# Designed miniproteins, single chains, continued (4), part 40

Each design is a single chain, and the fold is of that chain. pLDDT is the mean over its residues in the fold that is shown.

## One batch from the design tools (miniprotein)

Design m13373
Fold by ESMFold2-Fast:
Structure m13373 (fold): chain A 87 residues (1-87)
Amino acid sequence: MVEYKEPPSLELQELLMRRLIIKYKQTIEGDKRDIDVMLEELSKLPLKELLELAKKALEALVSKGLLDDDEIKQAKEILEQMERDLE
């Protein structure tokens, strides 16, 4: 049975990827910059580069045990959807 679930909007997918990258920067890299400064920097990246950084962030956060199973599942679904949208 195919369950149709509306994917999150492109804007929401981008926001969730930026949040994942910021969590990585703050927790793994020890970045002390203001969140607004980091968001501004990330907003200038092409979607393809943002996707690559989000994948790296997810892998690093998972390897350090900083995400629960639900967060990992949600992040993977968003990244897979974004890859399809960029094809």
Scores: mean pLDDT 74

Design m13374
Fold by ESMFold2-Fast:
Structure m13374 (fold): chain A 84 residues (1-84)
Amino acid sequence: TEERLEKLKKEHKELTKRLLEVGVELGLAGIQLGVAKLLLEKGDESAKEEVKELEKRIEELQKELDELQKKLDELREEIRKLEA
């Protein structure tokens, strides 16, 4: 039980770190998208591809964030049950 609990806590810590990393990447991509959209509005057609690439990256990061959150919620429940 103790060894199982320690392993789950380690996995939780690793997933929490990845969640924070993905969150930072998503925030930075959002800022970059805002800048690219502003440039496109000012008539910089070269920003069109950057907007497309950033929207795709944001979608991929959001999917990863959702999957990590689900895994963290599952790990938290397992840890809670083992500590009870």
Scores: mean pLDDT 85

Design m13375
Fold by ESMFold2-Fast:
Structure m13375 (fold): chain A 63 residues (1-63)
Amino acid sequence: AASLLQQLLADVPQATLQKLAAKKYLRDDELAAVAPKLKLFAQQNPNLTDEEFWAALEQVANE
């Protein structure tokens, strides 16, 4: 999951990913950049639990 999410979020700034993983406030432009990609990832991985999703996101953000 993490490697697929890394590829999908490759164009997103690392700082934005770190904010998202930490559940910090995102600006409207930052949300607009990540929200459709996260929605697509969730749609492609319907059996992924919330815990697995956040673990994968944290791994990508800390790379």
Scores: mean pLDDT 74

Design m13376
Fold by ESMFold2-Fast:
Structure m13376 (fold): chain A 98 residues (1-98)
Amino acid sequence: EEKLEKAIELIEEAVRKLGEAADTIPDPQKRQEAVNLIVAARILIVAARNPYLTLEEKVDALKGAIGALRDAATLLDPESQAEVMKLIDEAEKVVDEI
């Protein structure tokens, strides 16, 4: 499905930008929290790409990834948070159209 692929691409872009921003978090505990949430999102993206899962299961995995990335974004500086949240909002809109 074209919309599923587009949603995954937007989420992967959010993961990349969030990973770069997370490296700049000065608090080591918050940085580790952000890293853990990014890892959780990556696992869910792998599930969304699994050809043996149903479309419904893939969509549920992407919704889980979006949740984890939103939580991670709250740990970023306001500028990075705004940029990442925009990508997450775009991905959520595409997922809702599936």
Scores: mean pLDDT 85

Design m13377
Fold by ESMFold2-Fast:
Structure m13377 (fold): chain A 72 residues (1-72)
Amino acid sequence: SIEEQIKEAAKRLVEAAKAGNYDAAVSLGYALQRTGELLGNEELVEKGKRMADAAQAGNYDEAVKIAEELLK
């Protein structure tokens, strides 16, 4: 399902961020933003962008926090 795909992407972002994998964390954040755009899910658009922006700034702990909100 789309919900399972979003959760899988969020899990991968948590793993990438915890590993300090800049390219993966940033790209997964933007992928989640794009998924939100395609679904008309404004909350997912905002969270995806915030995760990408946090990862791009090296704020991996913040990216993890936002991604974990998608996993509950």
Scores: mean pLDDT 87

Design m13378
Fold by ESMFold2-Fast:
Structure m13378 (fold): chain A 75 residues (1-75)
Amino acid sequence: VLSEKQKEDFFKEVGKIMDQLKKDVDRALKNNASDDDIKSIVIDAAKQLLAVAKKYGLTDLAQKLEEEIAALEAS
């Protein structure tokens, strides 16, 4: 179980990853990127979120993120 401070730090790290994802997707769309290019950007962000979940010991969230990444890579 995370303390309130650990939850705050977790959401700050997640927020930085999500902000970067938005910027990367916006840049890719402006450059006429393919669906595969967008998918790669999303998968990379999901892997960063997985690393943060593991760092904070969020095993259930990490398992769910691993499943989502596998589904994205399979599509």
Scores: mean pLDDT 84

Design m13379
Fold by ESMFold2-Fast:
Structure m13379 (fold): chain A 86 residues (1-86)
Amino acid sequence: SSSKEKERREVVRYIADELRLIGLVEEILLADKNKDQAAVARAAADLRDLLGVDGLSTQQIIDLAKEAWKKGLSAPEIRELFLKAA
């Protein structure tokens, strides 16, 4: 039935968004460590778009990514951290 395909697509999208969030945090941290300002800016823009947090500066995103990594936060906790800061 079409209902099962819709449910599957919603679950896959949720998992993909959570994995993408973790990947973007790692990309930001790696780019910051390498002093690659262009890579940081791209990953930060992608994270803003993913979460709808257009009000966060690139520096705020770096600082929050560092906090998330230091605290070993899960993807839902990372999402809450960024949304609360916006």
Scores: mean pLDDT 83

Design m13380
Fold by ESMFold2-Fast:
Structure m13380 (fold): chain A 79 residues (1-79)
Amino acid sequence: SDAERMREHLTRVAEALERAGLTDAAATIRALIEPAVAAAESGTELAPEDLARLAAVEAVLQANREAVLAALKEILAEE
């Protein structure tokens, strides 16, 4: 299902962040997986607080894009 794909994708992002040493950002993504799935399934948006947390993680991803992308490629190659 789309929900299962979303969980898998967000879990891979969290794992890539952890491999890159970005443990706080990874913990934030893990905490947001079920809220994001619930919002997507109900056709609603994330709460403003959760959107702000996601924006902070997006900034961390942008600043560390090469390291996170390399980690993500390794994770996908292991599957």
Scores: mean pLDDT 84

Design m13381
Fold by ESMFold2-Fast:
Structure m13381 (fold): chain A 65 residues (1-65)
Amino acid sequence: SELEKKAERLRKELSELLGEPVEVEVKGNKITVYLEGEDEFRRGLAIGVVRILSSVTGEVEVVER
């Protein structure tokens, strides 16, 4: 599935960007990204990347923990 491949790529890219493991889940027709970092700059960058990727599909959401 394209959605599953997109989720895996996003997980790897965000984990590299934040320097920490990032949890990503596919539920139905949506990708949910869980962010737990305290670094506001890196968190902002990760949210920005997710926003850009979701602007075309609308299938990506971010949950801050």
Scores: mean pLDDT 69

Design m13382
Fold by ESMFold2-Fast:
Structure m13382 (fold): chain A 56 residues (1-56)
Amino acid sequence: MLSKEERDALIKLAKELGLTTVVDLLEKGYSIDEIINKTGDGGTVYTLLDRAKKSL
């Protein structure tokens, strides 16, 4: 399960990269799997998650 701190960091990184759809889905509380399914871009989502975890 994604922690609140990890989700907040992921939202920040997605905003910095202009990933508006990813930001909207994260702010609505969708899971990582749901976001990957809706965007079709698991590589980008996993890269953001790794970077977010390293920022904590």
Scores: mean pLDDT 79

Design m13383
Fold by ESMFold2-Fast:
Structure m13383 (fold): chain A 91 residues (1-91)
Amino acid sequence: SHLDKIEELIRETNRQLLANINDKEKLVAILEEFAKQMRKLAPDDPYVQFFIDIAMLGMIEAARTMEGEEAVRAAILTNEAILEYLREAES
């Protein structure tokens, strides 16, 4: 159930990013809110928290510095990597 909530948050965040692909300020705001929610939902394991923090910082920096389409692509790929890491951590 914990991983299911994270998967749903990622799915909703990706939807919002795609809907706002041409609005850089909105992309940053969406990712900052996503980072806050991920920190609350992710396990309190220090390795998991560290991975999430690095991933979130990378996505926010991409949104600030890259073209909207490239930033959204980077965020979606990063979110896929987050899900894979969390699934492996439960194994």
Scores: mean pLDDT 82

Design m13384
Fold by ESMFold2-Fast:
Structure m13384 (fold): chain A 77 residues (1-77)
Amino acid sequence: SEIEKNLAIVTSTKSSKEEVKEALEKLVEIIRKNPVEVEPLAPDSTYRLAVLAAAKEAGLKLDEEEVNWLSHQLKKM
């Protein structure tokens, strides 16, 4: 799926900062077009921390709703 493809780019150690940014922007576009409420994972969740680290490296500011959704998608992989 497009979601899984972009998440693989975001979590890959072989991805450039530009590739991570493009992948995150595509994922953010998906959630913003179809907003879905998801329960937040624990603050120390590996999936949540991975999303926050990727956003910081890419220089992107994510909303809490976007972080929650992306963390759940990573957990499903």
Scores: mean pLDDT 80

Design m13385
Fold by ESMFold2-Fast:
Structure m13385 (fold): chain A 86 residues (1-86)
Amino acid sequence: DEEELLKLGKEYGVEELAKKAWEAYKKALETKDPKAMAEALKLQALFAVEVIKKTGESNPLYENLTEEEIEEKAKEVEEAGKKLLE
């Protein structure tokens, strides 16, 4: 779901990365090229890392992040990624 991915991108200040991830995903679906699929996975991983970093920005190196906070943000990224794969 492009709308949900872009919403998360805006919320965490990585809207352009979210757009790039969506475009790479579409290209992977259309071409079924292993290189395009690898690029889509890479951009999704970078997006996930940036969202998690933004969550932990007040707690450098994530040392003070609670298990619940990490799980919540990871779940948001996973659900956005799952919707893209549908």
Scores: mean pLDDT 64

Design m13386
Fold by ESMFold2-Fast:
Structure m13386 (fold): chain A 85 residues (1-85)
Amino acid sequence: SVAEETARFGEVLDRLARGEISPAEAAEILGIPLSRVEELAAVFDRARAAPTREASEAEGQRAAQLVSEIYREKGIKLLKASDHG
């Protein structure tokens, strides 16, 4: 279901953001290309290393855009998306 897929994506992305799993492991679990996960992991790394809240928030915005693209590619919608019919 969309809810189950969204929850799984959220859990895997959270673990990736915390460095608990490798990009390769995340790519395998999510069924997406490693290059996409590496791009997202790099954004998470920059957010964690950011010297200011503003810089961290900018990387967070980039992460949100990448996550949205990945969700679109997999046909997964966020639970609060405006396309609730």
Scores: mean pLDDT 74

Design m13387
Fold by ESMFold2-Fast:
Structure m13387 (fold): chain A 63 residues (1-63)
Amino acid sequence: SAAEEARIRRALASGEAAIASGDRVLILVTLHELQELLRTITDPALRARAEALIARARELLAA
């Protein structure tokens, strides 16, 4: 639905902001939220965006 897509896009934007902040607690929370969100995404472009953010969050948390 359009409402669900809008919710996903908002969650991805929030995740991008958390990663950009450099706040490790926010990045950790974002990683878990994005992993749950990815399970529900069917749109290939939104899935790719979520997967890229998950990879970036994991990379930052490993440092």
Scores: mean pLDDT 86

Design m13388
Fold by ESMFold2-Fast:
Structure m13388 (fold): chain A 86 residues (1-86)
Amino acid sequence: AREAAEQLAEVAERLAKLAKEKKMTLGSSIGFAIAGIGLAFEMELHGVDGSEAGRLVAKGGLYASDGDYEKAAKYAEEGARLAREA
């Protein structure tokens, strides 16, 4: 049941790292946003509130798609923290 939360944290941590390194493409940025939403939905299906963590990871991916890598990293790190606390 905690596997989806751990996966969301790992996805968020990877997004933060890639954003800090500026190693993001539009496709990868959108992919991270979709992954964040999907994993948050899986957490909700198991009775764990993933909505805020997923929202932050999705925002991180969207900021990365706009080239705002500083905000992308900050939102991804906060999303990872919330997912780890779940």
Scores: mean pLDDT 80

Design m13389
Fold by ESMFold2-Fast:
Structure m13389 (fold): chain A 76 residues (1-76)
Amino acid sequence: APSLEEIREEARRILARADVTLDAVLAQARAAGNQAFLDQAQRLYATYRRLAAETDPAAVDAILERLRAESEALLA
C-alpha cells in the first residue's frame, strides 16, 4: 500500500498538472458567472488542502473518498 507521504505527493502532482487545464476552465467560468462550477471547484481545492495537512491515517481514507466524489461532481 502507498505511504501517507506517497499519497500526499501524488495529490500534489495531480493538482499541479490539473491546474494548467482547470485554471483556464475556471477563468472561463468566472467570466461567464458560473457560480455552481466555482463553488464545486472551491470545495475540491479545500479537500486537497485538508489532505496535505492531515496527520491521522484513518482520516486520510475518508478525505480521499470525498476527493473522489467532489472530483466526479466537478467533471460531470
Scores: mean pLDDT 67

Design m13390
Fold by ESMFold2-Fast:
Structure m13390 (fold): chain A 91 residues (1-91)
Amino acid sequence: MKEEIKEKAKELSKSKNEKAKYYAELALFYVDSDPAAAALHVGKALELEGKLEEAAEFYQKAIDLLKEKGLEDTPLYKQAEENLKKVKKKL
C-alpha cells in the first residue's frame, strides 16, 4: 500500500501539469506520516492528468486507510468520498 502510493507519487512529480506535480509532492511529504492523505493527493494528481480509473483507485485507498483508523468523521474522509463519487460519474 504505502510503496504503491510512493511510487505513483514519484511518477506524478514529473508531470508537466504544475498542479498535479504539486499534489504529487504533497503526497510524498505525507506518505510516511499519513498514508491516507498521501493517497488522496495521488488521486487528485491522477484526476488532473485525466487518469480517472487510477484516481478512483487511490481515492478508495484513502477511504480504506481512514476506515481502518476510525477516521470516518474527518474532512479528509468526506473529501475522498466526494472525489470518488465525482470520478465514478465520469467513467
Scores: mean pLDDT 85

Design m13391
Fold by ESMFold2-Fast:
Structure m13391 (fold): chain A 111 residues (1-111)
Amino acid sequence: SAFDKELEELNARAEEIARQIAAETDPARRNRLLAEGLDVLLRAVRLEVERVLPKASPEEAERLEELLEELEETAERLREALLAGEVDPELRARASELLSEIADLIDRIRE
């Protein structure tokens, strides 16, 4: 499907960005790469959510949309911190928690 192809392309881009981050010695350039990685990750998550929504109950759909909105807000704040040369460990932890919750809910809907 078009979604599967786009998701594969986004995953390939995320892997390339991760390799570039590992090789980057300049902190400002590394933070810009991390910010780009966040954009790619958000697009991939949105596609996975969109793919599963037709199978979701109304309650599951509402919860997925709430989690995705909070993830987008958290990622925007994390992106701003990265570009300012700062990393907020609490924002990073919250983003990871939201990603885990979204992944778990998607897996439950797919079951």
Scores: mean pLDDT 86

Design m13392
Fold by ESMFold2-Fast:
Structure m13392 (fold): chain A 77 residues (1-77)
Amino acid sequence: GPVYAELRREGDFFVVRVYADGVELFPPLRFASLDALLAFLRQLESLGIRTLRLDAALAPYVPALRAAVPGIEIVLE
């Protein structure tokens, strides 16, 4: 089944959830800084994650995300 990461803003944090076959693989991870988020997303890319689903409110971050993880398809929702 599909493997993907989801990125949302929850308060002052970027929150990443990772799913495979509808099951969450890791507890949600919270990042206070963009740099910490980008470092984590690079690790997900190295592990073979190829899709990041992103809340449309986070569209301004898409250029930075594409630059950091060019192997990940970014899908706005």
Scores: mean pLDDT 86

Design m13393
Fold by ESMFold2-Fast:
Structure m13393 (fold): chain A 51 residues (1-51)
Amino acid sequence: MSQKEKELEILRSNREALAEGLVKNSGFSKELAEKVVDMLIETTEELPIKE
């Protein structure tokens, strides 16, 4: 029901691709890119869209 669950599924499913995108597009290290994606997932979990 919650939109954030759908977004979390997308983010988690594409976590590796998102990290690689950050490495390629922004010059991030793999470790930093993975941390950024992890933070994005946590931020999405905090989205208050329930009702």
Scores: mean pLDDT 74

Design m13394
Fold by ESMFold2-Fast:
Structure m13394 (fold): chain A 83 residues (1-83)
Amino acid sequence: LRPASEEEKQKLLEHLESKTNDLLALAEKAGLFDLKKQLEDLKQIWIDMINNTTEEQVDDVLQLIDEVSDGWKKRIEILVKKK
């Protein structure tokens, strides 16, 4: 298995950065500081995963970032409604 190209890794990192920054901003605005810290820690794990991604995995990882970020956004919205 060949590692993902530097262009593909960069695309995944930029996508992750965009999604995590949006989630961090939402968590901060909602006063969910423990969740914000968890998201910051999760971002580092994702960066490590992207650096080890193979060419075959690029599309799957991109989709997984979208699915996980959408799930976190919904969770933040639910937690805001409960307060």
Scores: mean pLDDT 81

Design m13395
Fold by ESMFold2-Fast:
Structure m13395 (fold): chain A 56 residues (1-56)
Amino acid sequence: AMAEKIRELAEKSKDANEFLQLAKEAGIVDGGEGNAPSAESVAKVILRALADRPPA
């Protein structure tokens, strides 16, 4: 699932820059080199991935 991949990259990266780099290389951020996500967009993607998990 996409959520699993995002979580793995978040764990691997220590900085937002590293996370964006890894996300692009893994193809999570689709759109090529012209598609720059904002911090808000990145946060939304992470929150969506967490929301995809059923609550306790």
Scores: mean pLDDT 59

Design m13396
Fold by ESMFold2-Fast:
Structure m13396 (fold): chain A 79 residues (1-79)
Amino acid sequence: SLEEVKQLLDQLQALLKEAIDAKVKGEDISALQEQIKQISQQIAQLLSTLSPEQQEEVAKYAEEKIAELKAYADELLAK
């Protein structure tokens, strides 16, 4: 479960980066939006099955992924 959540977070980050790139280029993101929704739902379901300790580990991992996404978006907007 913990490993699955981390893998889904990695996939979510990759899809969000693709969505940012596509949106900046004016491309259609409807398919990416749908995939993002599906993965987000899977993450939410799996999180409810984790221990408190595992949830804390996931939260820390997610914070790192969010920081990376923000840096990525900031870099694109600065160009």
Scores: mean pLDDT 81

Design m13397
Fold by ESMFold2-Fast:
Structure m13397 (fold): chain A 96 residues (1-96)
Amino acid sequence: KKKFIEDIVKGVEEMLKTRSKDEVILHLIRSLIELVEQGLISEEELFEVLSKVLGKKIENKEDIIKYLEELKEKYEKNKDKDSIDMVEENIELIKK
């Protein structure tokens, strides 16, 4: 699965050239959770992809939740209700 993880990371890097980083990351988290639920990747591989994409060490669900809580705080300052709702959905998915 090494090439599969590398292909995902490369695809995200290409998307980040033309799209909002926050939007790409939120969609990526949801997609990775779905892949884990389907048994196509492990939870450890999910953490590996996010670590590479975010440029920081993601070791557990709490690290992902912390990142999402920081995004939520940013959107709350801008009163962006739709983005807040999207972040909250991702936090709930990670907590289960």
Scores: mean pLDDT 77

Design m13398
Fold by ESMFold2-Fast:
Structure m13398 (fold): chain A 112 residues (1-112)
Amino acid sequence: SDSEIKTFAKEVLQEVNTLLTQALSALRKGDVASALRHVREASDLVSILSLRLAVEHALEPSPLISTLLDDVAEIDRHLDLADTALEEGDTATAETHIQEALKATRSALESL
């Protein structure tokens, strides 16, 4: 049901918001390893949400699920760019993409 999907998405996106806030804090303290770990944990959660939404959409197409899939794709794109930047030691670019992922996550949460 839409209610169950909204609840699941809220729980996952709230955890993503927490992890990305922790990643940003770690990065600003120069702890690149912790920032990378938190970004990867957030990416794993986004992947789980994306898979669940794709399965639900295949079974019963919904405008809500379509919108959430678009939101999740935007978050995932910024997380991938942040991961790459952190691996390359480009902390300024990483901070920008973590901030954009946080913005997209918060926007998605407000829509639920």
Scores: mean pLDDT 92

Design m13399
Fold by ESMFold2-Fast:
Structure m13399 (fold): chain A 70 residues (1-70)
Amino acid sequence: SPLLGMLLNLGKTVKTLMEEGREDDAQRVLDFLRRRYSDDPLVQKFLDQLRSKKTVEEVDELIKEVEKQL
């Protein structure tokens, strides 16, 4: 699914920003995307899940869950 591929790439981007200590940048990206895709409930659910994650490990686990749906 093209949508699931996009969500995987978003998760990987957030993970990379967190690994680089750029947690504020990760939050700004998530907030921007939430506004951009406000009408897509699947994207909003995934973005809310990403925003709830506090560690790189939790983000990695979310990415793996999305990969299982491909």
Scores: mean pLDDT 79

Design m13400
Fold by ESMFold2-Fast:
Structure m13400 (fold): chain A 80 residues (1-80)
Amino acid sequence: SIDEMIEEIVEAIRDVMSPEQLKELREILGEMLRGIEAEDSEGVVEALGRLAELLSTMSPEQVRRFFEAFREVFSKYEAE
């Protein structure tokens, strides 16, 4: 499920992110993934914009860890 996928991403990066960043990421990822599932291209673009803004406030290590976690979890749920 989308909620399980989001929580797995959040757990993978909780050591490098603040609780506030983790909460905002959960909200943004939820909007993005549900928008993709609903074929809501405008909602997906807005969520991606919010994600880009949040990532721009992060350190390079936080950004790297986020994309690693996203890739690993997405690949797992995409492939089974």
Scores: mean pLDDT 81

Design m13401
Fold by ESMFold2-Fast:
Structure m13401 (fold): chain A 94 residues (1-94)
Amino acid sequence: SEKEKAANLATAGALHAVSAEVEAIYLGDREGARQAIWDAVETTEEAVKLASPEEAKEIIDLMEKQVRRAGEAAGDPEATQEALKRLEEIRKKV
């Protein structure tokens, strides 16, 4: 119960942080956009450690969308595909 409360708080914080990064990148910062691709992956890896399997799948689905948007802004299809592959490996472990 206390662990579940901590997991919910950590998950919400991680989702808000990544959303803010993606929004800032759309101001034309290519390097920031590339960084947000990997920040989304790292945030997902941390969040799924605290989440239930159902919550983890929802986080991964959201982060895949954010990675694709950041990848488009960065103009980096190779990094985008590598990041999506890492998210898929995380999904297999949940």
Scores: mean pLDDT 74

Design m13402
Fold by ESMFold2-Fast:
Formats: C-alpha cells, sequence, structure tokens
Structure m13402 (fold): chain A 64 residues (1-64)
C-alpha cells in the first residue's frame, strides 16, 4: 500500500541518519519532512498521514 511504501522509505532514512550520528530530534525532523513529502506525492488522506507519523515516531524511539 502507499502507507507501507512511505513507512519503508522513512524507516530506512531514520536508520541511515542514526548511523551518521544524528540526534533523535534531527532524525525525527527529517523523517517528518519525508513523511509530508511522500504523503503529498502519493495522495495519502490526513488520517493515513497521522497513522504513518505515529508509526515513524514509535520506530525512531525504538532506535534510541
Amino acid sequence: SPMERVLKEVKELAERLKKQGASRDQILDEANRRVARLSGELGLSPGEVNKVANEVQKYIDELE
């Protein structure tokens, strides 16, 4: 699904940034920008964007 595609790309971005030594706040900021961009490109509804954003925040917290 479009949501699964956004989640995959953003999770891969978060992992890459963590390996580069980025802080949690930097990773979250870049991840949120990527969610906004991809959600717009793929036509996600506001509810779908919210679900993706929540899952991304949870994933980044688990990367600590």
Scores: mean pLDDT 84

Design m13403
Fold by ESMFold2-Fast:
Structure m13403 (fold): chain A 74 residues (1-74)
Amino acid sequence: MSLEEEFEKLVEEIRELISQLPDEKLKALYESMLERLTERFREAVERGDEEEARRVLDKLHDLKGLIESELKAL
């Protein structure tokens, strides 16, 4: 799987998790975080900065785990 393919899959998974949150403020917070990470990933890819792209993927995995934790706390 390419970095771009992994990124797209992870973004889809995170968006699905965000959609399950009942709190509009939490949705807005996590959507904002996802948007910032999405922008960073695109910039890294455009620069050919694989190291930064991989760091952003790590942060997306962290974000996914955080949202999953929030859903379990409901």
Scores: mean pLDDT 84

Design m13404
Fold by ESMFold2-Fast:
Structure m13404 (fold): chain A 71 residues (1-71)
Amino acid sequence: SGDLNGNGSVDSSDVVIVGQALRTLGFRPEAGGTAPSAETLASGDVAALVRELINSPAKTFDPAALTRVIL
């Protein structure tokens, strides 16, 4: 656990973590019982990672980029 409020760098590891978080939250049926509550997501910092990325100072809303993040 940990918040990425301003580590100043978005390394490949951070991008991978966010990608895995989105897959785990949305596409982890094989694990059986992936329906975590909002509280659990926030506690695990996964939701915090996604929120920080969305709330980045450089908010670029490209339909294609948004689709890749939310899908």
Scores: mean pLDDT 46

Design m13405
Fold by ESMFold2-Fast:
Structure m13405 (fold): chain A 58 residues (1-58)
Amino acid sequence: SAVADALVAQGRAALAAGNIEEGRRHFTLSAQAYVDAGDTARARAVLAEMRALVEAAK
């Protein structure tokens, strides 16, 4: 969905800026939006991307 895609973009920008908690929040909201849309595969992919980016930022 457009909302979920926008949240992913905001999450990526937050993590790139070093704002880890803001990035995590946006990715989590995006995953929830994909689940609500019935796209559980995309929700899992979004959460996996979040975990990889958060670990890389440590």
Scores: mean pLDDT 84

Design m13406
Fold by ESMFold2-Fast:
Structure m13406 (fold): chain A 113 residues (1-113)
Amino acid sequence: DDFLREALAEVAEIAEKTKLVPPELIEALRALAAGDHEAAEEHLKKAEKNIKTEFEKEVLSALLGLLFGDDPWAHLGALLALLEKRGVKEVTPLREEAMERSESARKGYLGVQ
């Protein structure tokens, strides 16, 4: 999904600028954006060993959901909600889009006749 990969790349740039997310988790986001799931998994495994805060643990959980979960838009929405709670308001439009796409996927069709 080119749109998901583009959104992940934008989120990685925003996260890097904020200095709220450890570099290894940012590199995992960039690997996901590039479609390199093996590199993403390696970065996440390295990040697990250096998790220091509840926020970092929640970010790691969202990224693991993006890599291994069945609903990438729900997990992206969760990641963006975590950043928004830390004052990164520029992610709000992407979070709203991610949540709408997740809801559409769960319902299958909006308006079953």
Scores: mean pLDDT 81

Design m13407
Fold by ESMFold2-Fast:
Structure m13407 (fold): chain A 100 residues (1-100)
Amino acid sequence: SRIEELLEQLEKETNPEKAEKLAKELLELLEKEEDPEKLLEAIERLEEILEKETNPEIKKILAELLIKASDILMEKDPSKYLFAIGTKLRAIGVLIELEL
């Protein structure tokens, strides 16, 4: 799927401006995704990508994307609330560390 292609590109991306464009496209697709299982898989993959990222600017882009994606999952599948809130809080923690 295009979501999987964008996730693979984000994992390999080293340029923050290109990462921002990829993240924006991915967010638009996640907002339109009606399958909560696909949303959950994309969020899990994004969290893995964020944990491996070493560039601070790209970390910020990925963390902000992960927060927004977690909010989308909570709206579309309330049964995933605990997973989504946990992921969101971890992403917020990354943003706080980047400001230190």
Scores: mean pLDDT 88

